Designed miniproteins, single chains. Designs and how they scored, part 1

Scores and structures below are computed, not measured.

Each design is a single chain, and the fold is of that chain. pLDDT is the mean over its residues in the fold that is shown.

## One batch from the design tools (miniprotein)

Design m1
Fold by ESMFold2-Fast:
Structure m1 (fold): chain A 68 residues (1-68)
Amino acid sequence: SLATQVEAARNFADWVLSHLDPNASEEEIEKIVEALVSTLRELFPDLPESVLKELEEELRKRALELRK
C-alpha cells in the first residue's frame, strides 16, 4: 500500500539522518538530502511526485534541525 511505502521511506531516511555528522555544513546537508531523495525515487518508484516532494521538504527540515 502507499502508506506502507511512505512509512518504509521515512524509516530508511531516519536511519540515514541518524548517522549524519552534526558538524556537516549546510552545503553538505543539501547534497545528502539530494542523494537520499534520488535513492528513494529508485527504491520506491510507485510513490507519487507530490509525496516525494513532501518527503524532501521534511528531510531537509530534519537534517537542518539536527545541525542546529
Scores: mean pLDDT 77

Design m2
Fold by ESMFold2-Fast:
Formats: structure tokens, sequence, C-alpha cells
Structure m2 (fold): chain A 64 residues (1-64)
């Protein structure tokens, strides 16, 4: 459980870093509102995949 909590916290930190990087990208690029929405959806999808990877790893560790 402690390893899972630590891993989840790492994913959260990486998610914050990705959000920051995307914000900087938006500031440096004249994107339309539609393009901003598309990029936001992509970031959310990537975040969900990262969470899924953490859950998959925890399941594998517990089933050994």
Amino acid sequence: KEEFDKRFAEVDKELVAKIKAEDEYIKNTNLSPEEIRENTIKTVAESLLAIGDVLDEEIKERKK
C-alpha cells in the first residue's frame, strides 16, 4: 500500500509538470480555442493512461 501511494504521488507530480509544460506551450503558440481544447483532451487521456499503468503495476505485484 505504501509503495502504491508513493507511485501514485509520483504520477501526480508528473501530471502537474505536464500541465505546466502544456501551459508554456500554449503561451508560446497562438492556438485557437478549439486547438486548446484538443490539447487539453489529449493531456487528460495521457493522464488516465498513466493512472492505469500504476494500477496495473499494483495488481501484478499483489498477484505474484
Scores: mean pLDDT 70

Design m3
Fold by ESMFold2-Fast:
Order: C-alpha cells, then structure tokens, then sequence
Structure m3 (fold): chain A 116 residues (1-116)
C-alpha cells in the first residue's frame, strides 16, 4: 500500500509537471514524504490535508472542463468521508490510493484532450 501510494503520487506529480505546474508537483512530492512518515495517531489529519492539497492543485489547473472539476470535488468529498469512517491505517491508505487513481485518470484525459 505505501509503495503503491508513492508510485501513484510520483505519477500524479509528473502529470502536474506536464500540465505546466512544476511547483505543485514538487509540493505533492514533499507532502507525500510527510504522509508516509506520519505516526498512526496523526495519519487521518495528515491524509485529509494531503487530499485538500491535491484537490486544490488539480482544480487550479486551466485544463479541466466544468464536469471534470465537479468530478474532482465529488471524489474529494467521498475520500474525506471515507477517511473519517476508517478504522485502520490500511483503510486510510486504500482511500488515498483510490482518490489518487481517480484524480490521475481525470488529469490524463484532460491532458490528452489538450494535445488533440
């Protein structure tokens, strides 16, 4: 789970670099290191801040349609709720992985549309 989370955040950072947001990419990489080092009793709060950072950065990109922006807001809200409901570290990490996979999919579609 932790290695998968790191691989997904590395991929997400590359997509932000491709979208012309290298500062956001760097911030995501730094926030990932903080997330992976978080003690268990702080993990939920660190995870929520990480989700907020990623969602905010993605929504600031000029490449998204209104529908894609609405989708990011929806998956962010769903992820926050799941983190609050999570009873284990594994459930928190899985929620983060699911959120990142959805954001990556949206950003990839947006970037491919811009190339066409």
Amino acid sequence: LEEELKQLTDELARLFEEAGAPVDARTIREATDILLQAPDDELKEVAKRFLELVAGAALSLPILTPEEQAEIRRVYDEALKKIDEAKTKEEVLQTMIDFLRRVIEILRRALERRKA
Scores: mean pLDDT 84

Design m4
Fold by ESMFold2-Fast:
Formats: C-alpha cells, sequence, structure tokens
Structure m4 (fold): chain A 56 residues (1-56)
C-alpha cells in the first residue's frame, strides 16, 4: 500500500492506495481509502483538487 498526505490551509488529507484485487479470476481496480483531518478551512474545490493530485 502507498499512503500520500496533503495539507490544505491547516487541514490534512491522507490517501491510501492498495494493490489490485483479483477475485474468482476477475481483476478489480486498486482499493483506495481517503482519510480527512479538520476540513473546516478547506473549500470543496480545494479538497477535490488535492485528492486528484494525490492520486495522480
Amino acid sequence: MRTLRVELDGASLEVTIGPPVEVDGLRLPRDTTIKTGDISKVTPQQLAEAVRAALA
């Protein structure tokens, strides 16, 4: 797993990317988990852009 951290105006965002999963011969995309800290000072647009950048 790979974990990326991004900070926006005092808020922290943690993104964890798992390996690809294969079930019964069917390959599934990577599992992704996002954890968010205090977002009271972060706009929805900034949050979306940070997630996109962290996953890229």
Scores: mean pLDDT 56

Design m5
Fold by ESMFold2-Fast:
Structure m5 (fold): chain A 90 residues (1-90)
Amino acid sequence: SARERLQELDRRAVELGRELVKALEEGDAEKAEELLEELERVLREAVSLTRAYLLEQGFSEEEAEEAQRQLRERAEGLVEKLRKKIEEVK
């Protein structure tokens, strides 16, 4: 189900985030870049599934699309911030 896949993606995002923080602490910009690319893929899939999940929960199409838009903006903002931190470690 979309819910089960979202829970799996959430767990993976948390794990990738921890590994990315470790890579940044160690000054390993190359490893941090690889982890960020994987995190971006996970976040994109989660954003895509969020609409389907909300529709399954009985939310309207308009509510699901708005929630997806907000999550996409937050995910893009997070990726941009992390990319900037990686450049500062180089």
Scores: mean pLDDT 87

Design m6
Fold by ESMFold2-Fast:
Structure m6 (fold): chain A 76 residues (1-76)
Amino acid sequence: SLKVDILKQRFEGFAESVVEAAKAGKLTLDQARQLLEDARQQSIDELKKAGASDEQLKEFEDYADKLVSESVAEIS
């Protein structure tokens, strides 16, 4: 859906910024992880408030979980 796609794109851009900041020494790994988890939860809450289906929530959650894992691995 368009809403899920917009949130995926927004989350990807945010995750890239967090990874860049961590690699530049501006964030610790724990701070970067927390920022990514907070952004993930905010996006899920936004989708829930917008009346997203279980399928839409799962699509975003699966995408965000993978991207968080990849981002943390890239910083580590």
Scores: mean pLDDT 88

Design m7
Fold by ESMFold2-Fast:
Structure m7 (fold): chain A 80 residues (1-80)
Amino acid sequence: SLADKAAELAGKAAEEAVRQGFSPEQVGKMAYENAKKGGAVGDDSALAAHRAAEQAVRFGDSPENVGKAAGEALKAATEA
């Protein structure tokens, strides 16, 4: 589905941004931009990925878990 593709791209982008040492704000922005490239419908799901990724970085989560948080938040917002 487009939601699955958006979640995959958002998650991978967020994980890679953390590995590259980007700020929490930039990690969230990369999750948002890649969610939109992956076909996220509306801003709400892409914004959910942004917020989840930024917050996970601020909480000190691993890159893998930051990516997971972004993807899961996008899917949850899409199903609402």
Scores: mean pLDDT 84

Design m8
Fold by ESMFold2-Fast:
Order: structure tokens, then C-alpha cells, then sequence
Structure m8 (fold): chain A 69 residues (1-69)
């Protein structure tokens, strides 16, 4: 789970700061089992300029975490 949060942080590094913050919060929410908040933060990250390929990678990390809980 900690490694998944690291992967997300690296994937969003090139995005605008607001998109980076929402991306990080999506991973944190997913690690806490709050998948509704994780999805909301991911959608906000996309709206704030997170590239689609990075958003797809983040969604994969969230799905991987969800399958483990």
C-alpha cells in the first residue's frame, strides 16, 4: 500500500499543483478504504489538468488497492 502511494506521487509530479494535490488525496483516500472520496479526488485532479494517461495510472493504483481490501 505505501508503494502504491509512491507510484501515484511520481505519476502526478508533472501536473499542475492543484491536480497533484487531488491525485495524492485520491491515493490516500483509497489506502484508507474510502473509495468514494478517492474517485471524487481523481475526478477533481482530471478537472484541474491531470493528463489522461497519468489519471489512468492513478485509477489502476486505486483499483489495485480496492481489490486488496
Amino acid sequence: MDEDIRRVGEAVRGAPPEAQNHGANAAIAASEGDFDSADQHLQKAIAKGLPQDVADALRQVIDDIQRRV
Scores: mean pLDDT 74

Design m9
Fold by ESMFold2-Fast:
Structure m9 (fold): chain A 79 residues (1-79)
Amino acid sequence: DLEREIAREEERIRRAGIFAKPPSDEQIREYARAVVELTRKAEEFKKKGDIGSEASYLTALDVMRVGIELDAELGFDGM
């Protein structure tokens, strides 16, 4: 269930306390949605045995998580 995965990722982001300022609910939801969607794509390609595509989505996940940390330090309003 996509909505439950997004809700759990939102909770993880909130609990991590990585933000210098509390972000809006919309900002947290957008980060959570992007992380969940990239994770699902990586798992999809893993099941298909497409190692190259899986690796691409795993790299995008790493970039997204670094972006969340940078936004926390810099106080940006978006990804």
Scores: mean pLDDT 70

Design m10
Fold by ESMFold2-Fast:
Structure m10 (fold): chain A 74 residues (1-74)
Amino acid sequence: SMNQELAKLAVESAIELADHLVKKAKETGDQKLLDQAIETLEYALEEAEKLNAPEEVIEKIREKLEEVKNLPKA
């Protein structure tokens, strides 16, 4: 469905952005970039749930969010 495709694209885009922000946070020591990565993933998770995304899509973003939250502080 259109909602499932939109949710998938939103989740994939959020994960890509979060990965970029995490990489930059590690390179610069800027914790604000790590916070932005977490916020980006949390927003995408909320949107995916509102769009009734497939459980596979929701699990993918939940796993990424937990991964980022468990990163050691630089």
Scores: mean pLDDT 82

Design m11
Fold by ESMFold2-Fast:
Structure m11 (fold): chain A 88 residues (1-88)
Amino acid sequence: MDKAMEQFVDDMVARLKASLSSEDASYLAPTLERFRDSMIEVMRRSPQSEEAREAAMDAVKTLTESLGLNAEETKRRLEEMTERLEAV
């Protein structure tokens, strides 16, 4: 089960990276790694926590809404969401 959740998050992050130039993907790499790790941790707690479930769903929306945005706006949104995930 853990591998399936990690694969889901990795696939979402990979899709976002594929929508970016190589330069933008490199620029966002630390932000995306921190976001990925925080999202996986929160998803592991989601079966037991309403707050974790809501945060995980908002994180999925943030990744989806970041498709087609510029690198700076994507970084800002992902950092804001990561801080929220780390607070759960």
Scores: mean pLDDT 81

Design m12
Fold by ESMFold2-Fast:
Structure m12 (fold): chain A 83 residues (1-83)
Amino acid sequence: MELIEKRKEAVELTKKAKDKELKDKALNYVREGYQELGFSPLRIPSDQEILDAIESGYVPEERIKKALEKFDKAIELAKKAVE
């Protein structure tokens, strides 16, 4: 699932980021992505929790799109910080 893969990539790259400012900004976008999906930005949801929320119809399509945009932005910033 694209959302799960992008979330995983965003978290992994943000962990590897050496530039603190870009790392913190990327981490904030990851948290915003979780918030768009209806999760607390202070807790990392499991892949199963995300799948269950989407399959239940609790998360509208527009929010899934916004979460993907946030994870893409986090990936962009984290890549700049590690490369």
Scores: mean pLDDT 78

Design m13
Fold by ESMFold2-Fast:
Structure m13 (fold): chain A 56 residues (1-56)
Amino acid sequence: EKEKIEKELFDEGALRMQAEADRLAADPSHTVEERAARVKAIADELFKEMDKKIEE
């Protein structure tokens, strides 16, 4: 029940992050290394935010 909501939020967030990473990859102003590091940082941040939000 609540696990479904948690999974859905995580999945949606991950997909949106993937889209953003894809945009960065298409932009030559960002290197592969920078893109990877940024995506990782955003993912970590999202995880912490979601972990708090999931608390109900």
Scores: mean pLDDT 69

Design m14
Fold by ESMFold2-Fast:
Structure m14 (fold): chain A 84 residues (1-84)
Amino acid sequence: SDGAKYEEMVEESLKVLVEEVGLPEEVAELLRNAARTVYLARTYGEEKYQLSPEEVATVEALSEEEAAEMEEALVEARRRKLEE
């Protein structure tokens, strides 16, 4: 299922952000959770899957550099999951 595969990619992106990008685990978890909620809201409906105020603030506060690091981590996580 799409949701389960996305959750696996999001979990792998957390690992990439912490282990390879070097973000603190707490920051990486906030970015991962925000990205997951955005995906679920777009896929299954905003009424069911809404960003918390903290997740909205995290996404809106992302610098271009932080957003690029998160995007690169998601691409790397996708690559790793496709190779498994």
Scores: mean pLDDT 61

Design m15
Fold by ESMFold2-Fast:
Structure m15 (fold): chain A 92 residues (1-92)
Amino acid sequence: MSEVEKLKKEVEELLDKMDELLKQAREAVERGDVETFRRIRKEFEELYKRLKELADKLASSGDKEAILFATKALLRAMAHRTEFDLLERKVE
């Protein structure tokens, strides 16, 4: 497996974890569980930071397909982050 394929695999795993965290965050907000929401938000921000690091490595590969993959992954993660911001406003 190439380095690019390994990085893509790690990014896909991070995006899957982000999807699950967002689902758990919505459920926590519906229950009024502010402490669980804050914990999940913190975990999401750590995954987001890691995803940006992997995306930078993909962009540095010089492979156009890897750069496009990284761009799409970052846009998806940014959309999730926006949803977390909206959920946070509901628990204030």
Scores: mean pLDDT 87

Design m16
Fold by ESMFold2-Fast:
Structure m16 (fold): chain A 67 residues (1-67)
Amino acid sequence: SAAIERGRELYATDPEFRARVEEFYAENREEVLEGIKILRELEAQGKLPEGAGVYLGALLAYLETLP
């Protein structure tokens, strides 16, 4: 998905965007993890909105840095 890839790139290159993603996850961990499941299902159905795809990509990039 182009939107997911864009989100990964923004997470890698934009420190302000990265900080916002990390803070949102820290404050809303359970809601974020549940939201990822919903967004993944929408991606599988070809129904993922671009903005949601960008955020999904950034969140996945962040989660990949965690143990």
Scores: mean pLDDT 82

Design m17
Fold by ESMFold2-Fast:
Structure m17 (fold): chain A 73 residues (1-73)
Amino acid sequence: SSEVERLKEELRRAAEAGDEEAVRRALQKLTEKAGIEFMLEVAEEIGKELAARGKVEEAQMLARAAREVADEA
């Protein structure tokens, strides 16, 4: 859906910026809209993209936040 694509873009931008609060909000919204499994898949894809670009700290923050959001759901 267009909303899911918008949320993926929000997550990508927040993660690249290192904005942990915005990352958590986007992950929570993705979980509500598409479920935990889909949210984890999206977080893994974006994390791999960030790591490939040398943004290792941002990728690690995203992975940690996704795990925490999944545990809270």
Scores: mean pLDDT 88

Design m18
Fold by ESMFold2-Fast:
Structure m18 (fold): chain A 75 residues (1-75)
Amino acid sequence: TPQTFLLMFQFVRGSTQWLIDHLQQRIAQAQQLPNTDESARKVARLQAQLANEQQSRDQTSRTINELQGQISSLN
C-alpha cells in the first residue's frame, strides 16, 4: 500500500541523512589535516560520496512527497 511504502522510504531517508551528516563531519576533520596531495585526495573522495548521497536523499524525498500526495488523494 502507499502507506507501507511511505514508512519504508521515510526509514531510508533517515539512514541517508545520517550518512550525509557523518560524511560532512569527516570532510571537516580531513580539512584540518596538513595541506598535502594525500589529504586533498581524501577530501575529494569524501566530497564525491557526499554529493552521491545528497542526490539519493533528494530522490527519496521526491518519492515520499509523491506517496504523501497519493495517500491524500485516496482519503
Scores: mean pLDDT 82

Design m19
Fold by ESMFold2-Fast:
Structure m19 (fold): chain A 94 residues (1-94)
Amino acid sequence: SLLEEAKEAADRAAEVIEKYGQKARDIIGDNVLKAGLSEAAANFIKNASPEDVRKAILGAAELDPETAKKIIDGVRKGVEEVESEAARQAALAA
C-alpha cells in the first residue's frame, strides 16, 4: 500500500538525517519540493528532528493518494541523493 511505502520512506529519511544531519535534511527537503509538495513542507523537513520528519512524511501520505505518491517519490530520491553524496564525501576524506 502507499501508506506502507510511505512508512518505509519515512523510516529511511529519519535514518539518513540521524547519520548526516543538516545536509540530509536540506537534500530531502529540496527533493520533496521538486516532487510537488509545498515550500512549507520542504522547509519543515529542513528544520525538524528525524522523528518529526518521519511523522510529517506519514501525515502527508495520509492526506490523499496523490500527496502520498509525491512525498514517497521526493523522499526516496532525497535519501538516494544523501547516500550518494555521503559516499562521495567519504571517498574524498580518505
Scores: mean pLDDT 85

Design m20
Fold by ESMFold2-Fast:
Structure m20 (fold): chain A 60 residues (1-60)
Amino acid sequence: SKKYIENYLKSVIEQAPSMSIAQLQKVLAQLELLAKKFPSFKDLYQKAAKELQAIIDQLK
């Protein structure tokens, strides 16, 4: 369901500051894959991927 995905993505972003850059890059790749597999939730996954990319860019 949409709510399940929203809660999952919120958890991912909240945990992101405690992750290594390598872990963040793996999560980013998975979010991009999920956006392709589930186009009905593409906007949710893409928004989370964008937020995660911003965190990665800040850490580099």
Scores: mean pLDDT 83

Design m21
Fold by ESMFold2-Fast:
Structure m21 (fold): chain A 67 residues (1-67)
Amino acid sequence: SAERERLRSSTRGREPPRTDEQLLYEALGLLKAAELMEGSAAEAFRRRAEQLFSQIRDPALRARFLA
């Protein structure tokens, strides 16, 4: 749907600065969206989620969701 494409484009194209909490919720949302997709689209969402997790400063929060 158009909404899915717009969310993906906005998230990938340009992301405003966020707090660790905001990064966490954004990444979880992308992982949930990726579960409903296949192929390169799912991989793109998962890669974006991993990028957001890597930006989280709290190593405990990163470990909980990457491992």
Scores: mean pLDDT 68

Design m22
Fold by ESMFold2-Fast:
Structure m22 (fold): chain A 70 residues (1-70)
Amino acid sequence: MKEELIKKVEQGKEAAIAAGADEKSAEEAARTTIEKINQAKTDEEALKVLEEFEKELLRAIVTGEKVKPP
């Protein structure tokens, strides 16, 4: 489970950067998100972390702002 979620974090980061997101902030947010996924005690907690990251990537792309870490 966690390996698949981490893969999605990395793919989302790369797609966001390709779409014009700030590389440094996206990289930092992805790193922090992966750490939180690895620390998650339940699959539900890990999925929520991924969901929040994906929402933040979309917000950053739409608004042109930097990606915020969770």
Scores: mean pLDDT 83

Design m23
Fold by ESMFold2-Fast:
Structure m23 (fold): chain A 100 residues (1-100)
Amino acid sequence: SEDLEEYYNFLQEMLAGKSSLEIARLGLQMMKDFIELLNIKLPEEIPSPEGLSTDELSDKAVWLYQLILKELNIKVDPNDDDSRNKALAELWKRYKEAKG
């Protein structure tokens, strides 16, 4: 998928030379940017990321990613690589369209 390839190229460029903590913070920030840009209404308040460990930041980013997919009605099978890649490509496409 062209969208999936573009997304991975974007990630590679953003993550190059960064620490695990910086990567986790960027992951959480990217999820927050998706929520704002796509005008997603979450059922739960997003807590402050201050004082969180790398693992806690990563877990929070994954949790937000799952909520985003659910709110956008993007279907994903977490045990299927093709399903996960299709979900990422669809989310990235919507993000690009919303960003203009």
Scores: mean pLDDT 77

Design m24
Fold by ESMFold2-Fast:
Structure m24 (fold): chain A 90 residues (1-90)
Amino acid sequence: SVLGSLSKEEALAQLDAALAKWLALAASLPDPEISELARKYAELAAEGARLLIEDEDNPEKRKEAEELFKKAEEAGKELLKAEEAARAAA
């Protein structure tokens, strides 16, 4: 497993630290639409990852993580479109 080299506690701590950095970066972005989409993407992806770290073998948590990752993918698509529109307007 890609996560097999870390303890669960270490993986969760690294996820929390990464999320905090991504949220700080999102909040620093000058475009409020891009900022909000970046925040939404980070939060959804982190929650999905958290469920898998906490109980990788639980099929219900795996399904919940899959749904969160799908929502993150949609937020990521919206983020990409917003970035392309912002570049076209600049």
Scores: mean pLDDT 80

Design m25
Fold by ESMFold2-Fast:
Structure m25 (fold): chain A 61 residues (1-61)
Amino acid sequence: MEAEREQIVELAREWARAAGLSDEKVEEFTKKVREGMEQAKSLEEALEIAERYLAEALKDA
């Protein structure tokens, strides 16, 4: 993964932990973000994907 994408994944992991998700949910969220970023055509789209997955994870918490 490019350095920029890896940084977004790490930020997403920190956001999920800060939001109070369990370790299991954090890993599920991080995996979805990585998969979404592989399909993203731009860094902006990758950030949007991460934000959407975080919002969905918070509803499950």
Scores: mean pLDDT 74

Design m26
Fold by ESMFold2-Fast:
Structure m26 (fold): chain A 73 residues (1-73)
Amino acid sequence: GPAEELYQALKLPDREARVARIVELLLRDPSLIGPAAVLLPSLGEALTRAVLEALERRDPALAQRLREAMASL
């Protein structure tokens, strides 16, 4: 399912590929915002920042939703 695809994206060896895959998954399925808000902070600030920056360039409203979901934890 989509959550499994998100988890597999985290295992990609290249950071740029990892960020791009996570962003594409969130754009295809915004229901992944909840799972991403839980997972991304635990993986470190650099990855979280890169995903937010890339997502904001593609969909600012979805990036704001992710920021709010993370702040609600």
Scores: mean pLDDT 81

Design m27
Fold by ESMFold2-Fast:
Structure m27 (fold): chain A 93 residues (1-93)
Amino acid sequence: SAEELAKKLEEAKSDEEVRKIAEELLKLSDEEVREFGRELAEVIRNSKDPKKVLEKLRIVLDYLSTSGEDGQNKLLILQEELREVVEPLIESE
């Protein structure tokens, strides 16, 4: 499901679809969320539009930040797993 959710996030065409993915992430174990992070990092690395994937990720992180202690913990896991691929996209030259 982790790989499937990462692909669904890449393919999502609306904020509502992205929020549904965030809801599914909240149901996963911490290890499955870490697996999702690893899969999403590969999606971002291979994307022709990594900034678009990052915009969707921000919606996911916002949802998790408001989803209590469990959501906040899962947000931290995703931030750790995605740091290497996200940092270059937000750095100014």
Scores: mean pLDDT 82

Design m28
Fold by ESMFold2-Fast:
Structure m28 (fold): chain A 83 residues (1-83)
Amino acid sequence: VEEAKKLLEEAIKLVEQDDSPLAKGARNSLKEALKLADEGKYRQAAEIARGVAETLRRFSTDPNMQKAAELAEKAAELLEKAA
């Protein structure tokens, strides 16, 4: 769980480097996922993190956005195992 939260925080830092609407949306969603994980709502947090990862992979070619997607996907996997 703590590792998943750290991965979400790292993904947030990467998307914060970009001011595009896509990156801003991803940042807001990842912050919501982190909040849900803090509340013990691991399945809901995982679903949001996976959605962000899929969106960033599909709509961005930026290496930082691709790395944020990878971190969000790994966080989702860990959160699903904790649920």
Scores: mean pLDDT 82

Design m29
Fold by ESMFold2-Fast:
Structure m29 (fold): chain A 56 residues (1-56)
Amino acid sequence: SDEIEKEAERLKKEGYTAVEIATHMGLNVDEARKIDRMIVNGEISVEEAAKLVASL
């Protein structure tokens, strides 16, 4: 739903990690760790990461 995507994007823009967002929203934490690795490696943008977290 659009509400989950908006909340994930908001939290990611505020500087929370994908793992922190996934824990807060009850999403898959193991997949969120992969997203955080991709961000650290410069493979995805913050905006792309937020959308990926929302689809967990």
Scores: mean pLDDT 79

Design m30
Fold by ESMFold2-Fast:
Structure m30 (fold): chain A 61 residues (1-61)
Amino acid sequence: GSLEFVGVSEKQREELKEGLEKVRNAKTTEEVAEGIGLALRAIGDMFQADLEVRRAAEAAA
């Protein structure tokens, strides 16, 4: 099934797009690395969100 989260998936898609655009417009290897990093982070952000929520709950306890 699809993740039915309003706004979250769109944000991650936009971050992925920005990362890919950085790679497309990259003129240096460092810019390519930055773009790839952003794309990978966007994919990981969904997973990271669950960990952050859990960590915040534990820190608040």
Scores: mean pLDDT 68

Design m31
Fold by ESMFold2-Fast:
Structure m31 (fold): chain A 65 residues (1-65)
Amino acid sequence: SRIEALRHQIREVEETIEELRKQLEEAEKAGAPQEEIDALREKIRTAERVLEELKERLRELEAQA
């Protein structure tokens, strides 16, 4: 079902955000270039926005079910 597919996508995006946050922490500890740190922060922000959109779609579908 689409609800099950959305729940799976939400979990995947949440896992991606966790992985990116770990990469950011490692980059900061290693003294990576600011450009690399900024790129990781941008990727996290984009993924968080996608997560919010998916959660909203899930709520709408559950309300219609």
Scores: mean pLDDT 87

Design m32
Fold by ESMFold2-Fast:
Structure m32 (fold): chain A 120 residues (1-120)
Amino acid sequence: MRPTPEEILAAGDAVAEALRELAKQSPNPEVQKLLTELADAVREMARAASEYLETGDPEAKRRMAENYQRAKELGEKLKKIDPEAYERAVRTVQERLAAAGLAPAWGYIQHLAEEALKEL
């Protein structure tokens, strides 16, 4: 049930790739920018989560929490600017993760990051 560091990285990459693909297809430059920044935050969060699970390093835990907070803020901005783009992003991410069998790993990263954020 606990995902491997490799599954954590794969989940982060799958989400980031889906968001970058949607960014390239967006006719709105602000939406394109937000999706790209969200993809970067997600990838860094997953990388930090993988490092934290391997090493227990408090600095990796802090980086994971900070990137999780950034991802939440970017998602809220996207939702306010373009609710349809937000809905497409959520759906595309869920479909991509399900197809790859990575949905549990993604859920684990989010839970771990939320708990880390509470300690800051």
Scores: mean pLDDT 89

Design m33
Fold by ESMFold2-Fast:
Structure m33 (fold): chain A 63 residues (1-63)
Amino acid sequence: MFRGVGRSPGGEAVGEGETAAEAAGLAATNAMVLSGDGGKQVSVSETRVEVEGPAGRAVGEAV
């Protein structure tokens, strides 16, 4: 299982999934929700996702 942590002006949110993509997507969506409806009012640079899994750690930016 993978864990993702999304960060936005609204705070930090986590997402978990069987794949890194699922974990990252859920974490990004949850982080955007904390900032407002769908995160559309959040700048791209203010939403960041880190994913941990069996293969290590990956970091990216998500909208």
Scores: mean pLDDT 61

Design m34
Fold by ESMFold2-Fast:
Structure m34 (fold): chain A 84 residues (1-84)
Amino acid sequence: MRLEIEREEGSTISNGELGDVAADVVAQMGGRITGVELIPREGRTQPVLVVEVESAADPEEIAEAIRQAARDTFGETPIVRVLP
């Protein structure tokens, strides 16, 4: 599955820090990250993080777990989307 992770506007959180949180959550849920992409978006100063995940868990449960972990770690809730 592919997950798109987007920071709040004005956030100082790096894509590396978000990637570390995503990797920890995925590992805790018995999965692994198999790929990482940084996708440029028009009108944004920072690229959006996309992670490729191999897991038996529900994609939306992983997305919600990443949102919660980022909130607990940084005090900010990223937008996490399951991609087709």
Scores: mean pLDDT 81

Design m35
Fold by ESMFold2-Fast:
Structure m35 (fold): chain A 81 residues (1-81)
Amino acid sequence: KKTLLHSAKLLAEQAIEYLKQGDVDTAIVLLRAAAENAERAGDKEGAELAREAARYAEKGDVEKAIELAKKAIERLKEAIE
C-alpha cells in the first residue's frame, strides 16, 4: 500500500515537470500510471485527481492539468501520513 502511494506521488511529480517542459504526451502516461497506483492503494481521491489531470492535459489545458496534479500530490501525501 505505502509503496504504491509513494510511486503514485513520484509519478505525479514527474508528470508536472514534463507538463512544464511541454512534453504533454509523456505527462499523460505518467498521470494515468499515478491514478492506477493510487487506486490500487485504496486512495480513490488521489486517483480521481490524477485522472482529471490527465484528461485536462489531453484537452490541451496544461495549466488546469498542473493544478489538478498538484492537488493529487497533496492528497497522496496525506494518505501516506
Scores: mean pLDDT 85

Design m36
Fold by ESMFold2-Fast:
Structure m36 (fold): chain A 113 residues (1-113)
Amino acid sequence: SFDEEMEKIKKEIENAKTPEEIGEALVRALRVFYRVALEGTDEEIEKALKKFNEIVSIARKKMTELGQEEKADEVIKVLGEAVRKMLEAYRNGDKEKAREIFEEAVEKIRELL
């Protein structure tokens, strides 16, 4: 389920030893959000967005503990912009644009870490 996948991602972030491990967990969280946004109701998307923001907050805290606050802020900026643009694309019925935004965000996160 969505809740089980997100809970697993939270634990992966909490147990991460490198910024790269946190980045890959955030990529997985973005993928889970992308799937819910693609097929979900407005209520499901709102709940998913709240959960995604909680995971992002945990990731920022963990990266700060690892001495990587500046990289955390850059990754969070990419994630926030991607979520905003994906939701706009879904609102406009442009599923292909939402996919493009998702794929570009994944590439940018991996390049930053």
Scores: mean pLDDT 85

